Designed miniproteins, single chains, continued (3). Designs and how they scored, part 104

Each design is a single chain, and the fold is of that chain. pLDDT is the mean over its residues in the fold that is shown.

## One batch from the design tools (miniprotein)

Design m11618
Fold by ESMFold2-Fast:
Structure m11618 (fold): chain A 56 residues (1-56)
Amino acid sequence: SMAEEVARRRRERLEEARKGLLDAKINQVTSRINELLEQLQKEIDDLIKKLAEALK
């Protein structure tokens, strides 16, 4: 029936949208984690430089 076809197409679109949103969110979170790790490494390097100068 046409109603069954409409329901099936709706389910397919929702599942595709769900997968797309999940992938987008995973990529966003991964990118943010990498950015935070780079920032933390820089902060540690800056602290080590300050410590080295203080020990002169």
Scores: mean pLDDT 87

Design m11619
Fold by ESMFold2-Fast:
Structure m11619 (fold): chain A 62 residues (1-62)
Amino acid sequence: GKGDAEGGKKALEEGSAAAAGAAGYSARQNGSPIGEVGEKLGREGRAKEGGELAYKAGEQLA
């Protein structure tokens, strides 16, 4: 339903923020300053910036 569409958008935003946090944690384990940026983006719920960092970090981990 229409409520599911709004819930889906929220879930994507939360997923992007969580992915940014996870990518930041992983980068931090490697001693990268990106780890701090990823944690900050996850805390602030910045879906776009978090998604970009998560995608880039994911490519390095894959």
Scores: mean pLDDT 57

Design m11620
Fold by ESMFold2-Fast:
Formats: structure tokens, C-alpha cells, sequence
Structure m11620 (fold): chain A 83 residues (1-83)
């Protein structure tokens, strides 16, 4: 399933991010890859991760905590797609 492949690759990049900016860049790359593949689920799953990181930053969370929110959003999307 293309969505699972896109989201697993994006999750690995987000986990390696040192800043919220790096995590958001990786998530935006996942959105664009889903768009190129015509995979709406891959794009939307990556988008949910991007929103989670952005919300964390806007609430004054640390980069580490904002990245954790993005990781959680991607893991929930993957769990849904694998069920």
C-alpha cells in the first residue's frame, strides 16, 4: 500500500528531526510525495502530522514535544491503515 510506504518513510525522517522545523519539512515532503503518487491517504496522513507539530509549536511546546505530537499522529494514521 503506497500510503503505508510514504507514512513509514516520513515517520523515520520525523523521528530523526532535531527541530520542529526539520520535522515539518519532512512532513511536507510526505505530503508532496503522496500528491505525486496520487495517494490521498499518504498526503492526508503526512498532513495530520504537520498540523500536530505546528499546533505543538503554536502552544509553546518544546521542539522535542512538538516532534512527539507529529510522531503520534503518524503512528495513529499507520495503525488505522494497517487495520
Amino acid sequence: MKAIEILEKTLEKVKKAKTAEEAMKALNEGIKEGEKEGDYKGSMGSGSGFLAVAVGVSLGESDEEAIKLGVKALEESLKYLKS
Scores: mean pLDDT 85

Design m11621
Fold by ESMFold2-Fast:
Structure m11621 (fold): chain A 72 residues (1-72)
Amino acid sequence: VFSEPEEYEVESLLELARKLVEEYSGFVKVTHKGVEALIDTSAPAENIAQFLKNLLRVEVGDVIKVQQLLSE
């Protein structure tokens, strides 16, 4: 089960990654250009930023959707 989706405009990948670490706990689902991935927010922000850039191909100016994985 996932939370309601929130949208983030990417001004900086590292600042976005820091925001995800600060605002979320556990795993989040990120959706970008029809691709979905689970990200562990306990990881360092630099690792999350690298993942977004290299695996999801997120670029500055993109809008991504984020949903938190909810524990039942």
Scores: mean pLDDT 79

Design m11622
Fold by ESMFold2-Fast:
Structure m11622 (fold): chain A 65 residues (1-65)
Amino acid sequence: SAEEEEKEKFKKEVLETLVERKDVNSAIQALEKEFGRKETLEVVLEAGKIDVERLREALAKAAAG
């Protein structure tokens, strides 16, 4: 549906924002609030620009709320 296409476009924009702004924790929290935990994990993995150690810390904080 058009709504699903719009969501995919938004995910792509967030991926670009993660690369551009380098604010990993803030971006992950925003994604979790909007799409939930599962979608956030997929987007973060797809970014490919996130340090593994920082990724672990950011995901732990996001999970805590």
Scores: mean pLDDT 62

Design m11623
Fold by ESMFold2-Fast:
Structure m11623 (fold): chain A 80 residues (1-80)
Amino acid sequence: SEIAERVQEYLFKIFSTLSDKQRDDLNDKLGDVLEEYEEGKISKEEAIEKVREIVESYKDSVPEELREKFLEAFEELIRS
């Protein structure tokens, strides 16, 4: 999917702005949200909100434009 490729592209760009520790923390947190969503524990809206909160927690390391592009692409993917 073009949307999935875009999500992955922006995620890799975000990882490039982070330390190894921050990257591992972000990856674990995103994985936890996706697991909860796959298990039916949270809704699409709740998954989007949780991912936004996680990404915004790295606002001091990740440029705003990159965070916005990732979140927009992720929302498009989850709503597809």
Scores: mean pLDDT 86

Design m11624
Fold by ESMFold2-Fast:
Structure m11624 (fold): chain A 81 residues (1-81)
Amino acid sequence: MDLSEEEIKADKEELIKKWLARGLLTEEQAKKALEMEAEEVGAFLEALAIKRGEKIDPEKAKEAEKEFKAKYGKSVDEVIE
């Protein structure tokens, strides 16, 4: 695939905007994500989803947190503060 810098940027912005519209991000978190690299944005959004899921299913959230750390090399808390 021929991915231009503009296309990579657009995909990142579209994903962030979609999550913001769904109430999955705060305005502050969305702004922070827009300043990140595309790979960092993916990790950031996944980290926020895991934290949100912790209120619904803490055990499943802990499992996802372990997978997240294995996949990205950082803990959920390190990615979102």
Scores: mean pLDDT 72

Design m11625
Fold by ESMFold2-Fast:
Structure m11625 (fold): chain A 71 residues (1-71)
Amino acid sequence: MELEREIEEGVAAVALAVIRRYVDSPRLTDADLQRMVELLERIRRRALEVGNERLAEEAERLKERLLALLA
């Protein structure tokens, strides 16, 4: 459980870092933004399940930023 949690946190952190870098890219399409929103929602839900509130908050903040770009 603890080792599995550490691996999941590491993978999620890398995914968040990659998405954050791409958010500033002018090459993002609406389809890319929607896919990233779905990924961030999955990361948020899993982070809450394992009790990582920091990761859940970070994923939620990025999701809100991407949703604003779609509006």
Scores: mean pLDDT 73

Design m11626
Fold by ESMFold2-Fast:
Structure m11626 (fold): chain A 87 residues (1-87)
Amino acid sequence: EGEEAAEEAAEAAGERFGLSEEQKEKLKALMIKGIELAKKASEELGKEAIEALRRFAEALRAGDDAAAAEADARFIEVGREAIKLLE
C-alpha cells in the first residue's frame, strides 16, 4: 500500500512540475524510504505518511496548491517525528 501511495504522489508531482520518468522514479523511491522510516518508528506514523502522500496526490490532481502544501508539510512533519523516535 505504501508503494501505491508513493507512486500516485510521484506521478501527480511529475505531471504538475514536469518531471522526467527518471526523476519520477527517484521521487517514488525517496517517498518509499520516507514511509519505511516512519513505519520503523511506529505503525501510526507509517499510516500517517501514507495518508499524507495520498492527500498530496489528490490535491495536485485537483489543482489545489494549498491542500498540496499542507499534505507536503504533514509528510515532512511525520518524517521529522520518525527521525526523533529512531535516534
Scores: mean pLDDT 84

Design m11627
Fold by ESMFold2-Fast:
Structure m11627 (fold): chain A 75 residues (1-75)
Amino acid sequence: SWSEEEAEHVLAALREMLEEVRRTASSLSPEEREGGLRFVDELKKFVEEKLSDMPEKRAEVLKVLDEIRAVLEAA
């Protein structure tokens, strides 16, 4: 189980990742894009398990992951 501080750190890191993906997504190869999508899907499963006891924080983290996924799909 993650602490609130750990969850907040992860959320901040994912928000940085979203910014980077927004800058780079259009230049990714199809293979790199598919790899990124798989990575996000694996992270979503991990987050659902690790934050199962913190539904509000889980929803915040999953929302950022969904935004990253959408950027990768749109590229």
Scores: mean pLDDT 82

Design m11628
Fold by ESMFold2-Fast:
Structure m11628 (fold): chain A 82 residues (1-82)
Amino acid sequence: MAEEKLKKRLEEDEAYRQQRIAATPPSRREQVDALLDVAHRLRLVGDAIDAEINKLAKEKGITVPVKEYSDEEIEVLLKFLE
């Protein structure tokens, strides 16, 4: 199940990337691809920062503000990102 979810996520991520590139004029495709790579790297850095903040908050008993999502949206995102 976990491997099937990961495979589906990777296929959906690749499909999304290909769809974005296909919708981009040829003269802009290299630039868009480079921007998508930078965005991916920034997301990984953001995730690492959030993980460190959550760790520090737990150690110090501080409540950290979370982005506003409904409970249903959170469940869908967590299942999708697994």
Scores: mean pLDDT 61

Design m11629
Fold by ESMFold2-Fast:
Structure m11629 (fold): chain A 78 residues (1-78)
Amino acid sequence: MEEKEKFAKELAKKLEEHNVSRTDIAQAVARLVGGKEGFELAEKILSQPTVYDAVLLVIEELGKERAKEVVEEAIKAN
């Protein structure tokens, strides 16, 4: 848990530096995961109160490597 929280904090900081919103993260997840699963995860992300909580959710559902891909996609699209 602590390790995931620290990783999520670093990713959230990078997203904030690039002015990425929770909506941008949700769109990136929908694109990279696709289908019903991607859409359902995107909806859960939009329900999170902060960018940090959204990133933590992505790490828990997809793992660290795919969470990095989501962050890079969100930054690229913004």
Scores: mean pLDDT 82

Design m11630
Fold by ESMFold2-Fast:
Structure m11630 (fold): chain A 89 residues (1-89)
Amino acid sequence: SMEQTQALFNSFDEDGDGVITAAELKSKLSSALTDEQVQKLVDAVDKDGDGVITLEEFVAYFDIDGDGVVSGEEYQEVLTSSIQELLSQ
């Protein structure tokens, strides 16, 4: 649902400015990823190169079934795959 998508996005958007920064992702993922690996993840999601992740970019990256929303299951699958790929580098 869009409510679940927004809740997942908001879980990273710690300052509530409507975008996710590399610093916010580092705060959430520091136990699993290095700062360099978090930056690579931001770069992979940030399609316009502005250094922040918008809700549109977040949905585009995590929405694997093409329904226009991100479920918790899609989020966990994509994030786990992304972390595994980054740890392989």
Scores: mean pLDDT 73

Design m11631
Fold by ESMFold2-Fast:
Structure m11631 (fold): chain A 76 residues (1-76)
Amino acid sequence: SDTARQLVADGLRDEANRLIAEADRLRSQGLTDHADRIRRHAQQALDAVDRGDLDTARRHVLEGRRILDEARSILS
């Protein structure tokens, strides 16, 4: 249903926006390369959601999360 699709889209937008916030935090800590890569994937996820390509959006969110986990391991 359109409602179910909208819930998935909203969830992916929320996750992408959280990745942008985390990227900004990492940039302030000097992990600028990781921050830039996360932000690019988050922006591509948002663009994919806007065009209705939820599978592409999900892949970009997952890659952004992978890079975020890598950055967090460096800071540990």
Scores: mean pLDDT 91

Design m11632
Fold by ESMFold2-Fast:
Structure m11632 (fold): chain A 100 residues (1-100)
Amino acid sequence: MSPRERLALEAEETAAFTRMVVWLLRHEENPSQSLIDLLVRLGRELARLAREAARLGDRETVAAAADTLADAAEVLEEAGELERAAELRAQAEELRALAA
């Protein structure tokens, strides 16, 4: 497996876990702080992997990560985590620029 293929796989796996946590948080009447903290950690890891993918020219992986981070930011904003939402939204916008 090439370094590019391995990064794409790791990014997709992290994005899948991120989407699962987003789904769980949207179905909680009172969002769990542990799940919120997990979402932030997953989002940060996904952004890191996406920046590495950008260096390898994998624009598809970067664009997909940006979309996942935007969804994560939205659910954090809905949970009242405005600063953490702003952080992930900024990372999503940076990644969209790298994918363009």
Scores: mean pLDDT 88

Design m11633
Fold by ESMFold2-Fast:
Structure m11633 (fold): chain A 116 residues (1-116)
Amino acid sequence: DAVERAARELDTLVALLDNLLSNLDSLSDEELEAALASVIEALRTTAEILREAKEELKDDKEAVKLLEEAIADLEAHRARLEALRAARASKSEVRAALEAARDDAAKYAKELEKLK
């Protein structure tokens, strides 16, 4: 069941982002770099799983549209976080980017759950 898998992966991403956000202020520079690398990889992996789900759901127009929007938003968040990591951005800038990624992941998880 591709919809259930996609929703579950987004929920897992939300949990990862919530955990990082709750600990962000206590992280050292090295821990922050490692955490950002992990989140960037999680965004990439989640987008790939959503692409697989989209291919399985080809005949479900609403699911395909929703997955395309989710993939585009996750890729945009990944690009933003990669840029912030390269720039060694402040924790406040990183927090804003992580919150935006978290909110979009949660939104798409909820919308996919409505399709099941």
Scores: mean pLDDT 89

Design m11634
Fold by ESMFold2-Fast:
Parts: structure tokens; sequence; C-alpha cells
Structure m11634 (fold): chain A 56 residues (1-56)
């Protein structure tokens, strides 16, 4: 469930990024990162956290 929530939030973040809403995309990437961390996928968690930081 946490993995699926992380995947959903990542995809939503990608859509906002495509629309030029970097602030909202970053927030969604950070939320996705948190769910990936909870699921034990630390590599994806770190990557998506970094993507969010790069948008700010």
Amino acid sequence: DDLQRGQFLYRLGQRYLQQGDNQRAAQLYFRSSDYYERSGDLDSSQRYRQLGQQLL
C-alpha cells in the first residue's frame, strides 16, 4: 500500500512538472519519497527527494 501510494504521488508530481508547476511537483515528489522510504525502497526515496529539491 505504501509503495502504491508512493507510485501514485510520483506520477501526479510528473503531471504537475509537465504543466510547469514546479512547486506542487516538488511537494508531491517529497510525499512520494516518504512513502517509498516506508515501503523499504530507499533508493527510489532518495532519488525522488533529490528531484523535489532540484525543483526549488
Scores: mean pLDDT 86

Design m11635
Fold by ESMFold2-Fast:
Structure m11635 (fold): chain A 91 residues (1-91)
Amino acid sequence: MMSKREKAKELVEKGIEALKQGNIDEAYELFKKAKELDPEVTKEKLVEAIKEAIKQGNIKLADSLLSIYSDLFPEDSETIEELAKLLREGL
């Protein structure tokens, strides 16, 4: 049986794929389900995806992911500000 952590990782991967296809609402629901299973691994995977999108110059994907992250984890203000700075300044 898949652990909650493994299931959450799979849902984050599917959510990122949905965003790349332009299915924003589907992606949001997948990320929300991942958060319900394992909020910590969901944060880690979303932060990794945002940084990778910035590194690849995919600003639209990075912006969409950061917007969703901010809605799902509004208490994580320090990480949100750090990611917003990376998106503005580039890496």
Scores: mean pLDDT 85

Design m11636
Fold by ESMFold2-Fast:
Structure m11636 (fold): chain A 98 residues (1-98)
Amino acid sequence: MEEKKEAYEIAKALYENIVLQAALAGDPRYPRAVKLREELTEEQIRERLKELNAKGPYFAEKVKKLSPELKQLLARVHQAAIDGNEEEAEKYIEELKK
């Protein structure tokens, strides 16, 4: 499904954006963010975040066209990500891949 593939790409970008912000903040709730700080410089993390933010308007337009069910699943990814629940966020992202 084309819609489901778009939702998957949006979900990945949304999750990555939150993890990159958590890495810059030194937030210990995010194991993935901790790992990013070990593997990348602060400058490299900021560059990735800038690239994702540049795609923000594109993803916003795509979200408007998604089914209510896919929008709800994206909301679940977002909530899990901001709560620091990386496992739950990744579970919802994998559901979009299937």
Scores: mean pLDDT 82

Design m11637
Fold by ESMFold2-Fast:
Structure m11637 (fold): chain A 73 residues (1-73)
Amino acid sequence: MVKVWSRYTAAGRLLDSITEEEVDELKRKAIEAIRKGDIRKAVSIVTALALKLVAADQPELAKKVIEEFEKLL
């Protein structure tokens, strides 16, 4: 648990530094995984992105990302 929390805290700092562009890049990678039929990879990317957004105090954006990808599955 502690190592997972520390990783998400580091991701929060990166999102503060890199902004929404990193979020968009991860969304694109997840969409490409869906198009290739690699649903497990897409779900893993979306889950990682949602957890990073929650760590960055953006839970509403995390929820929207999950809802967008649920519609594609």
Scores: mean pLDDT 66

Design m11638
Fold by ESMFold2-Fast:
Structure m11638 (fold): chain A 90 residues (1-90)
Amino acid sequence: LSAAGDAYLAAGNAALAAGDLAAAVANFSAAIACYKKANDLAGLGTALVNLGDAYAALGNSSLAILCYLTALNLGINAATAAANIAALEA
């Protein structure tokens, strides 16, 4: 796992819990960049699902679905990504 990616993922989760959706998006995006550089597909998939959750919280279902589909294409957290897409369509 990328230590820098994990730190950004944790910061994004804290921001999301605090309702700071802009900070959550920024931190999850930074986590994605770190995991891509480290070739950590598991971390990348997790960060993409969490970025999707942040966009869903912002009311941006289109970007949320895009993030979930990207995670699904990686085959990481596919069940969670599929469930979150179904919830947004309902």
Scores: mean pLDDT 78

Design m11639
Fold by ESMFold2-Fast:
Structure m11639 (fold): chain A 74 residues (1-74)
Amino acid sequence: SNTIKVALSKSQAKDIKPGDKVEIEVPILNKTFTGTVVQVEHKESYSLLTIKLDNESDAKEIELGNSVVVKKII
């Protein structure tokens, strides 16, 4: 599967919806990946995004617990 899950603050996730195209910056890897938001779940203190990456191999480079920056693209 080429899906990843990313925890964001509620303010960072407020304008992101399922179907949105996003850039995922992983500073520790000095790399940026692209994907499509599949699901947004709002929890009590954070939001959880499920993102399908455009390149299947990219999912293997992003490890659980890596800090990421997500930006919506049009």
Scores: mean pLDDT 77

Design m11640
Fold by ESMFold2-Fast:
Structure m11640 (fold): chain A 95 residues (1-95)
Amino acid sequence: GAQKMKELLKEKGITDEEIKELEEKIAELQRAEDAGDEEKKREYLTEVLELMIEIAYRLGTPVEELREQIKQLGEEFGDEEMVERLLETLDRLEK
């Protein structure tokens, strides 16, 4: 689980601070899900995905693959605002 993922990310040059931020956002997402708060769940899910995109980009994931994954997530969740925010994050990283 999570411990092995953390070790792999650290080996790939992701910082302890970035891993902690990801873990904290995932914990907030889990709390929102447990509370049945769909609005907070969507917001925290978007924040987790934004951070994951930044990490994946830095690890060398192709931009076209990330764009396709973002579009698939938007179709799965039916959230056009999420797709727009994630694509905007990716566009900022390409600058």
Scores: mean pLDDT 78

Design m11641
Fold by ESMFold2-Fast:
Structure m11641 (fold): chain A 89 residues (1-89)
Amino acid sequence: MEYKEKAIEELKKLYNQFKAEFDVLRERVKDDPEAVAKIDELQSEFDKKYNEYIEKIKSATTQEEIDKLLEEFRKDLSEYRDKAVELLK
């Protein structure tokens, strides 16, 4: 279904933006191994969520379900960005 394919493409785009942002954060704190470890932990947790959302969208049967999953993913993404910013104060 075209709608499902577009949703997966949007998820991939958002996830790639997230990874790029986290790469910048790691470079910024590279001299602080504790901060690097915390960033890596947050990215690992979000990598798991990303894979779960991909599978949920693949199994979704309605556009409403797909829209809800995309909204939930965007909220999770925002939460992880906020957590990463807090690490830098």
Scores: mean pLDDT 83

Design m11642
Fold by ESMFold2-Fast:
Structure m11642 (fold): chain A 79 residues (1-79)
Amino acid sequence: MTMDEIVEEVLKQAEEEAKKHMPDRAEKIVERTRERLDELKRYHEKNNTPLVKAEIFYQMHVLSVFGEAFVEERRRERE
């Protein structure tokens, strides 16, 4: 399994969850997720990081982008 395969799998999961919970913002969430995964891929390629650690890092950052989007949505709903 390559770094590209890990990125693609994580991105697919992010897209499915975004469409399920926030369909109107799914495209923007996926776009931001792809940007962050590309940054992490470049970082791991430079540091020769084990793929298992890279996968965990990628999933944590996807969750971070998702969390930010959910917090903003809930904040606006409560205003």
Scores: mean pLDDT 68

Design m11643
Fold by ESMFold2-Fast:
Structure m11643 (fold): chain A 64 residues (1-64)
Amino acid sequence: SAAEKERRKQLNREATLRVSEETMKAMLAVSLGFAEDEKKSREEADKYNEKANAIDKERQEKLA
C-alpha cells in the first residue's frame, strides 16, 4: 500500500540518521583516545545500517 511505502521510507531515513550520529560519536571517541567507546559506537552504527538495508530489501521485494 501507499501508506506502507511511506512508512518504510520514514524508517529508512531514521535508521540512516542514526548511522550518521553513531559514526560521529565513534570519531569523537577516537579523538579522545576512548577505544571502548569508539568500538561501541561503531557497533551501533553497523546495527542501524543493517536495519536500513533490511528495510530497503523488503521494500524492493514487495515492489517486484
Scores: mean pLDDT 75

Design m11644
Fold by ESMFold2-Fast:
Structure m11644 (fold): chain A 60 residues (1-60)
Amino acid sequence: DLALGAALVQHDLGAPEEVVRRALALAREGKSREEIAAVFRDAGLSDELAEGAAEALVRL
């Protein structure tokens, strides 16, 4: 479940809920991992954390 994956990303990485919701919407729309990672980077996450979060959402 993408929603469960997004909740775990928010809890583990401390990402704001609005950022996680936006990333989840892009993942459901079929956007690339790089586009999803850009949402987290724009919110201030490091490149490694942003790519890890995007990878987790794409796998679900």
Scores: mean pLDDT 72

Design m11645
Fold by ESMFold2-Fast:
Structure m11645 (fold): chain A 94 residues (1-94)
Amino acid sequence: MIEEMLAVIEEMRAELAAARTAGELERVVLRYTSRLKELALQSGDPEIEKLVDEFIKRVSEVLQALRNGELSLEEAKERIEALLEELSERLREV
């Protein structure tokens, strides 16, 4: 399960880098957070579920800041990339 989640994170990174609009970024986030949540539920591990839920919450805050004009597209992508790195590191420690 962890290896599959890490592979999804790497795929999400590539799609984030390719996103050229706020709408594209939001679609990437929705697709990959849904996949990560499904994998977390399939794991049956409450700690993994908690990590993914915290990640989704923090990514949602970044998207809200982007929508409010508080962040540029590139700044939002950079913050989400940092959150993906943090999630990846924490998943490897479980």
Scores: mean pLDDT 88

Design m11646
Fold by ESMFold2-Fast:
Structure m11646 (fold): chain A 68 residues (1-68)
Amino acid sequence: SVLDELREEVDRLAEQLPPHLQASLHRLTADMLAAIERLPEEQRERAARLYLEFLRRLVDKELAELAA
C-alpha cells in the first residue's frame, strides 16, 4: 500500500540523520500516518506524496545545517 511505501521511504531517509533526529522523525511520521489513515481513501496517495516531498526537504535542510 502507499502507506507501507511511505513507512519504508521514511526509514531510508531517517538513516541519513543523527539518532536524536531519527526519533523525532519517527514520532512525526507516526502522527502523520494516523492523520492520513483518517482521510478518504482517494486522498491518501496525494497526502502521502506531499508528506514525502516535505520530509525530503526537511532532511536535506537538517543535513545542510549539520554540515555547517
Scores: mean pLDDT 80

Design m11647
Fold by ESMFold2-Fast:
Structure m11647 (fold): chain A 81 residues (1-81)
Amino acid sequence: SMEEIAEEILEEALKKMEEIKEEAIRNKWSVDELSKRMMEVLQEAVKKLYEKKVPEELINKVKQELMTYIHKAEEELKKLE
């Protein structure tokens, strides 16, 4: 189903973002570098969703969940001093 396709792409993107967050913390990246790398993952996920003709409603839901993760990761990185 389109919902299963959207969920698979979301889970893959979240896993990549988690790995990016861990690398950013370990290597003391700037918030800007973290944001840039995570936005690249979001853009690739959105591209895949459009290519698979996933409905806009599901694409927006995936984008919202990925953006929420990005904001939480940015805040976590900002608090590490």
Scores: mean pLDDT 88

Design m11648
Fold by ESMFold2-Fast:
Structure m11648 (fold): chain A 66 residues (1-66)
Amino acid sequence: MPSLSGIAAARLGLEFGRAGDMERAKRLFELLERDPDPSQREIARAGGVSVATVSRTIREIERRNA
């Protein structure tokens, strides 16, 4: 029941955590704690990425039915 945007935020948070970028991972998970359905713009801000990166992540999740 999380939106695709919420799932994308969680995925980016996990990817940043795996890469060792704990501050970006923390910001993304804090965003999800405040809003389970964040906008692509809010995810881009928290993750320090472009809205295009967020959109690609959403498409990848949808394509893989993850």
Scores: mean pLDDT 78

Design m11649
Fold by ESMFold2-Fast:
Structure m11649 (fold): chain A 101 residues (1-101)
Amino acid sequence: MSRSRRILLAAFIKAAEKLGLDPKYLLSIVEALLRNPEHRAAFDAIPEEDLVEVARSLGIFIANILGLDPEKLGQAIADAVRELLKNPELLEKYVKEYEKL
């Protein structure tokens, strides 16, 4: 798994924890996208400098599909990406939580 994909998936788990949501609920849309090889390649190719804003936009998109608050979810995922970029141990924790799902 690429570094960008690990950070994004870990950020969804961390945002779900912060918001009291089931991570499987948020990841249902992401997992559907990742089943397509072209979308998977796009996730793997996201530059690290773009991850926060891509994560925000993806969070807004998912919130609109699931009937959640788009600003709240977008901000929570963007904040999670910022924290995970600064803390490798925290990233490994949330990657392991994703792998258990």
Scores: mean pLDDT 83

Design m11650
Fold by ESMFold2-Fast:
Formats: C-alpha cells, sequence, structure tokens
Structure m11650 (fold): chain A 93 residues (1-93)
C-alpha cells in the first residue's frame, strides 16, 4: 500500500511538473499579463493535486484493487508519455 501511495504522489507530481515545464518554454513568448495568469494556473493545479492525492489515498486505504491495478499501469504509461512529449516540444520550440 505504501508503494501505491508513492506512485500516486509521483504521477501527480509528474503531471504538475510537465505543465510547469511547458509553461516555462512558452514564457519568453508571453507578455507580463499572460505570465501572471500562468502563475495563477500553477497555483490552482497545486491545490487540485493535493485534493486528488487525499482522495486516492483514501481509496487505497480501503483496499480498492481496481484502483491499485490502474495506478500501477498508469504510472508507467504517464511517465513514458511525458518524456516523449517533452522531447517533441523541445524540437518544435
Amino acid sequence: MEELKEKVDRLLELLRETLAEVLELLRPLADPEEQAYMDEVLAQLDAQKEAARKRYYEKIEKGDKELEEKIKELSEKIEEFIEEQKKKLEELL
């Protein structure tokens, strides 16, 4: 169960970090008003990440086997997807 909670934390952090990196790549093209909005978006995502983490922790603690299987599968797929998309964005920008 501890391993599953770690996978949830890692997945949520990877999603947050990926969006943050995409926004940083776009930041030189954005005006100051757009940059301020980007910062607001990241703050809102951090709050939603915390809420999602708490919900998934509760389900893991209840022994939801379907969720456990999905977390394990998604952990690998999301990590691979993020790495691929980052490389593509670097090549385009």
Scores: mean pLDDT 73

Design m11651
Fold by ESMFold2-Fast:
Structure m11651 (fold): chain A 73 residues (1-73)
Amino acid sequence: MDPVVEKLVALHKELNLPEEEQKYVDNLITWIITKQLSKEEILNLTEEDLKVAGVPEKLHERLLSALKEAMSK
């Protein structure tokens, strides 16, 4: 499995979001995988990119912070 995909799956579990919000994390992960984004491209994602991926604005800062932390290791 792609190391990026493994980090994204771990991120989903670590965020421990309510089930209704977990669907947005799943959608974001699927969007990243479908676009085959590199670690560096994931680190450069913006709030606009998350909006395109269908993530609600209230989760943008939290998910961007979590992605940056996960990809920095």
Scores: mean pLDDT 76

Design m11652
Fold by ESMFold2-Fast:
Structure m11652 (fold): chain A 100 residues (1-100)
Amino acid sequence: MTPFQEEIERVIRWAMARIVALLDAAGLPDAAARVMELASEAMKRILENPEEAVEVMEEFARRVLELAREAGAPDDVIARIEAVLKEAIERIREIMEKQK
């Protein structure tokens, strides 16, 4: 893995850990497990085409928010998840700009 790919993986793992903790605290362990699966899929796609990292993360964010809403997460939990996902996407954009 390149240092660039390692940096992206760290952001995804950071976001995943925070979202999983929020969902577990809300009593939604099945949703938390599904977020871990979606994060693994996102990391795999980014490793195959790093140039699509922002697009992959935006899709990951949409899927995670849909999953949280479907699982019945409280509005405050959804807002916190959305904030984490927004920060993760911004960090990945910064990493992508650094590679130009």
Scores: mean pLDDT 85

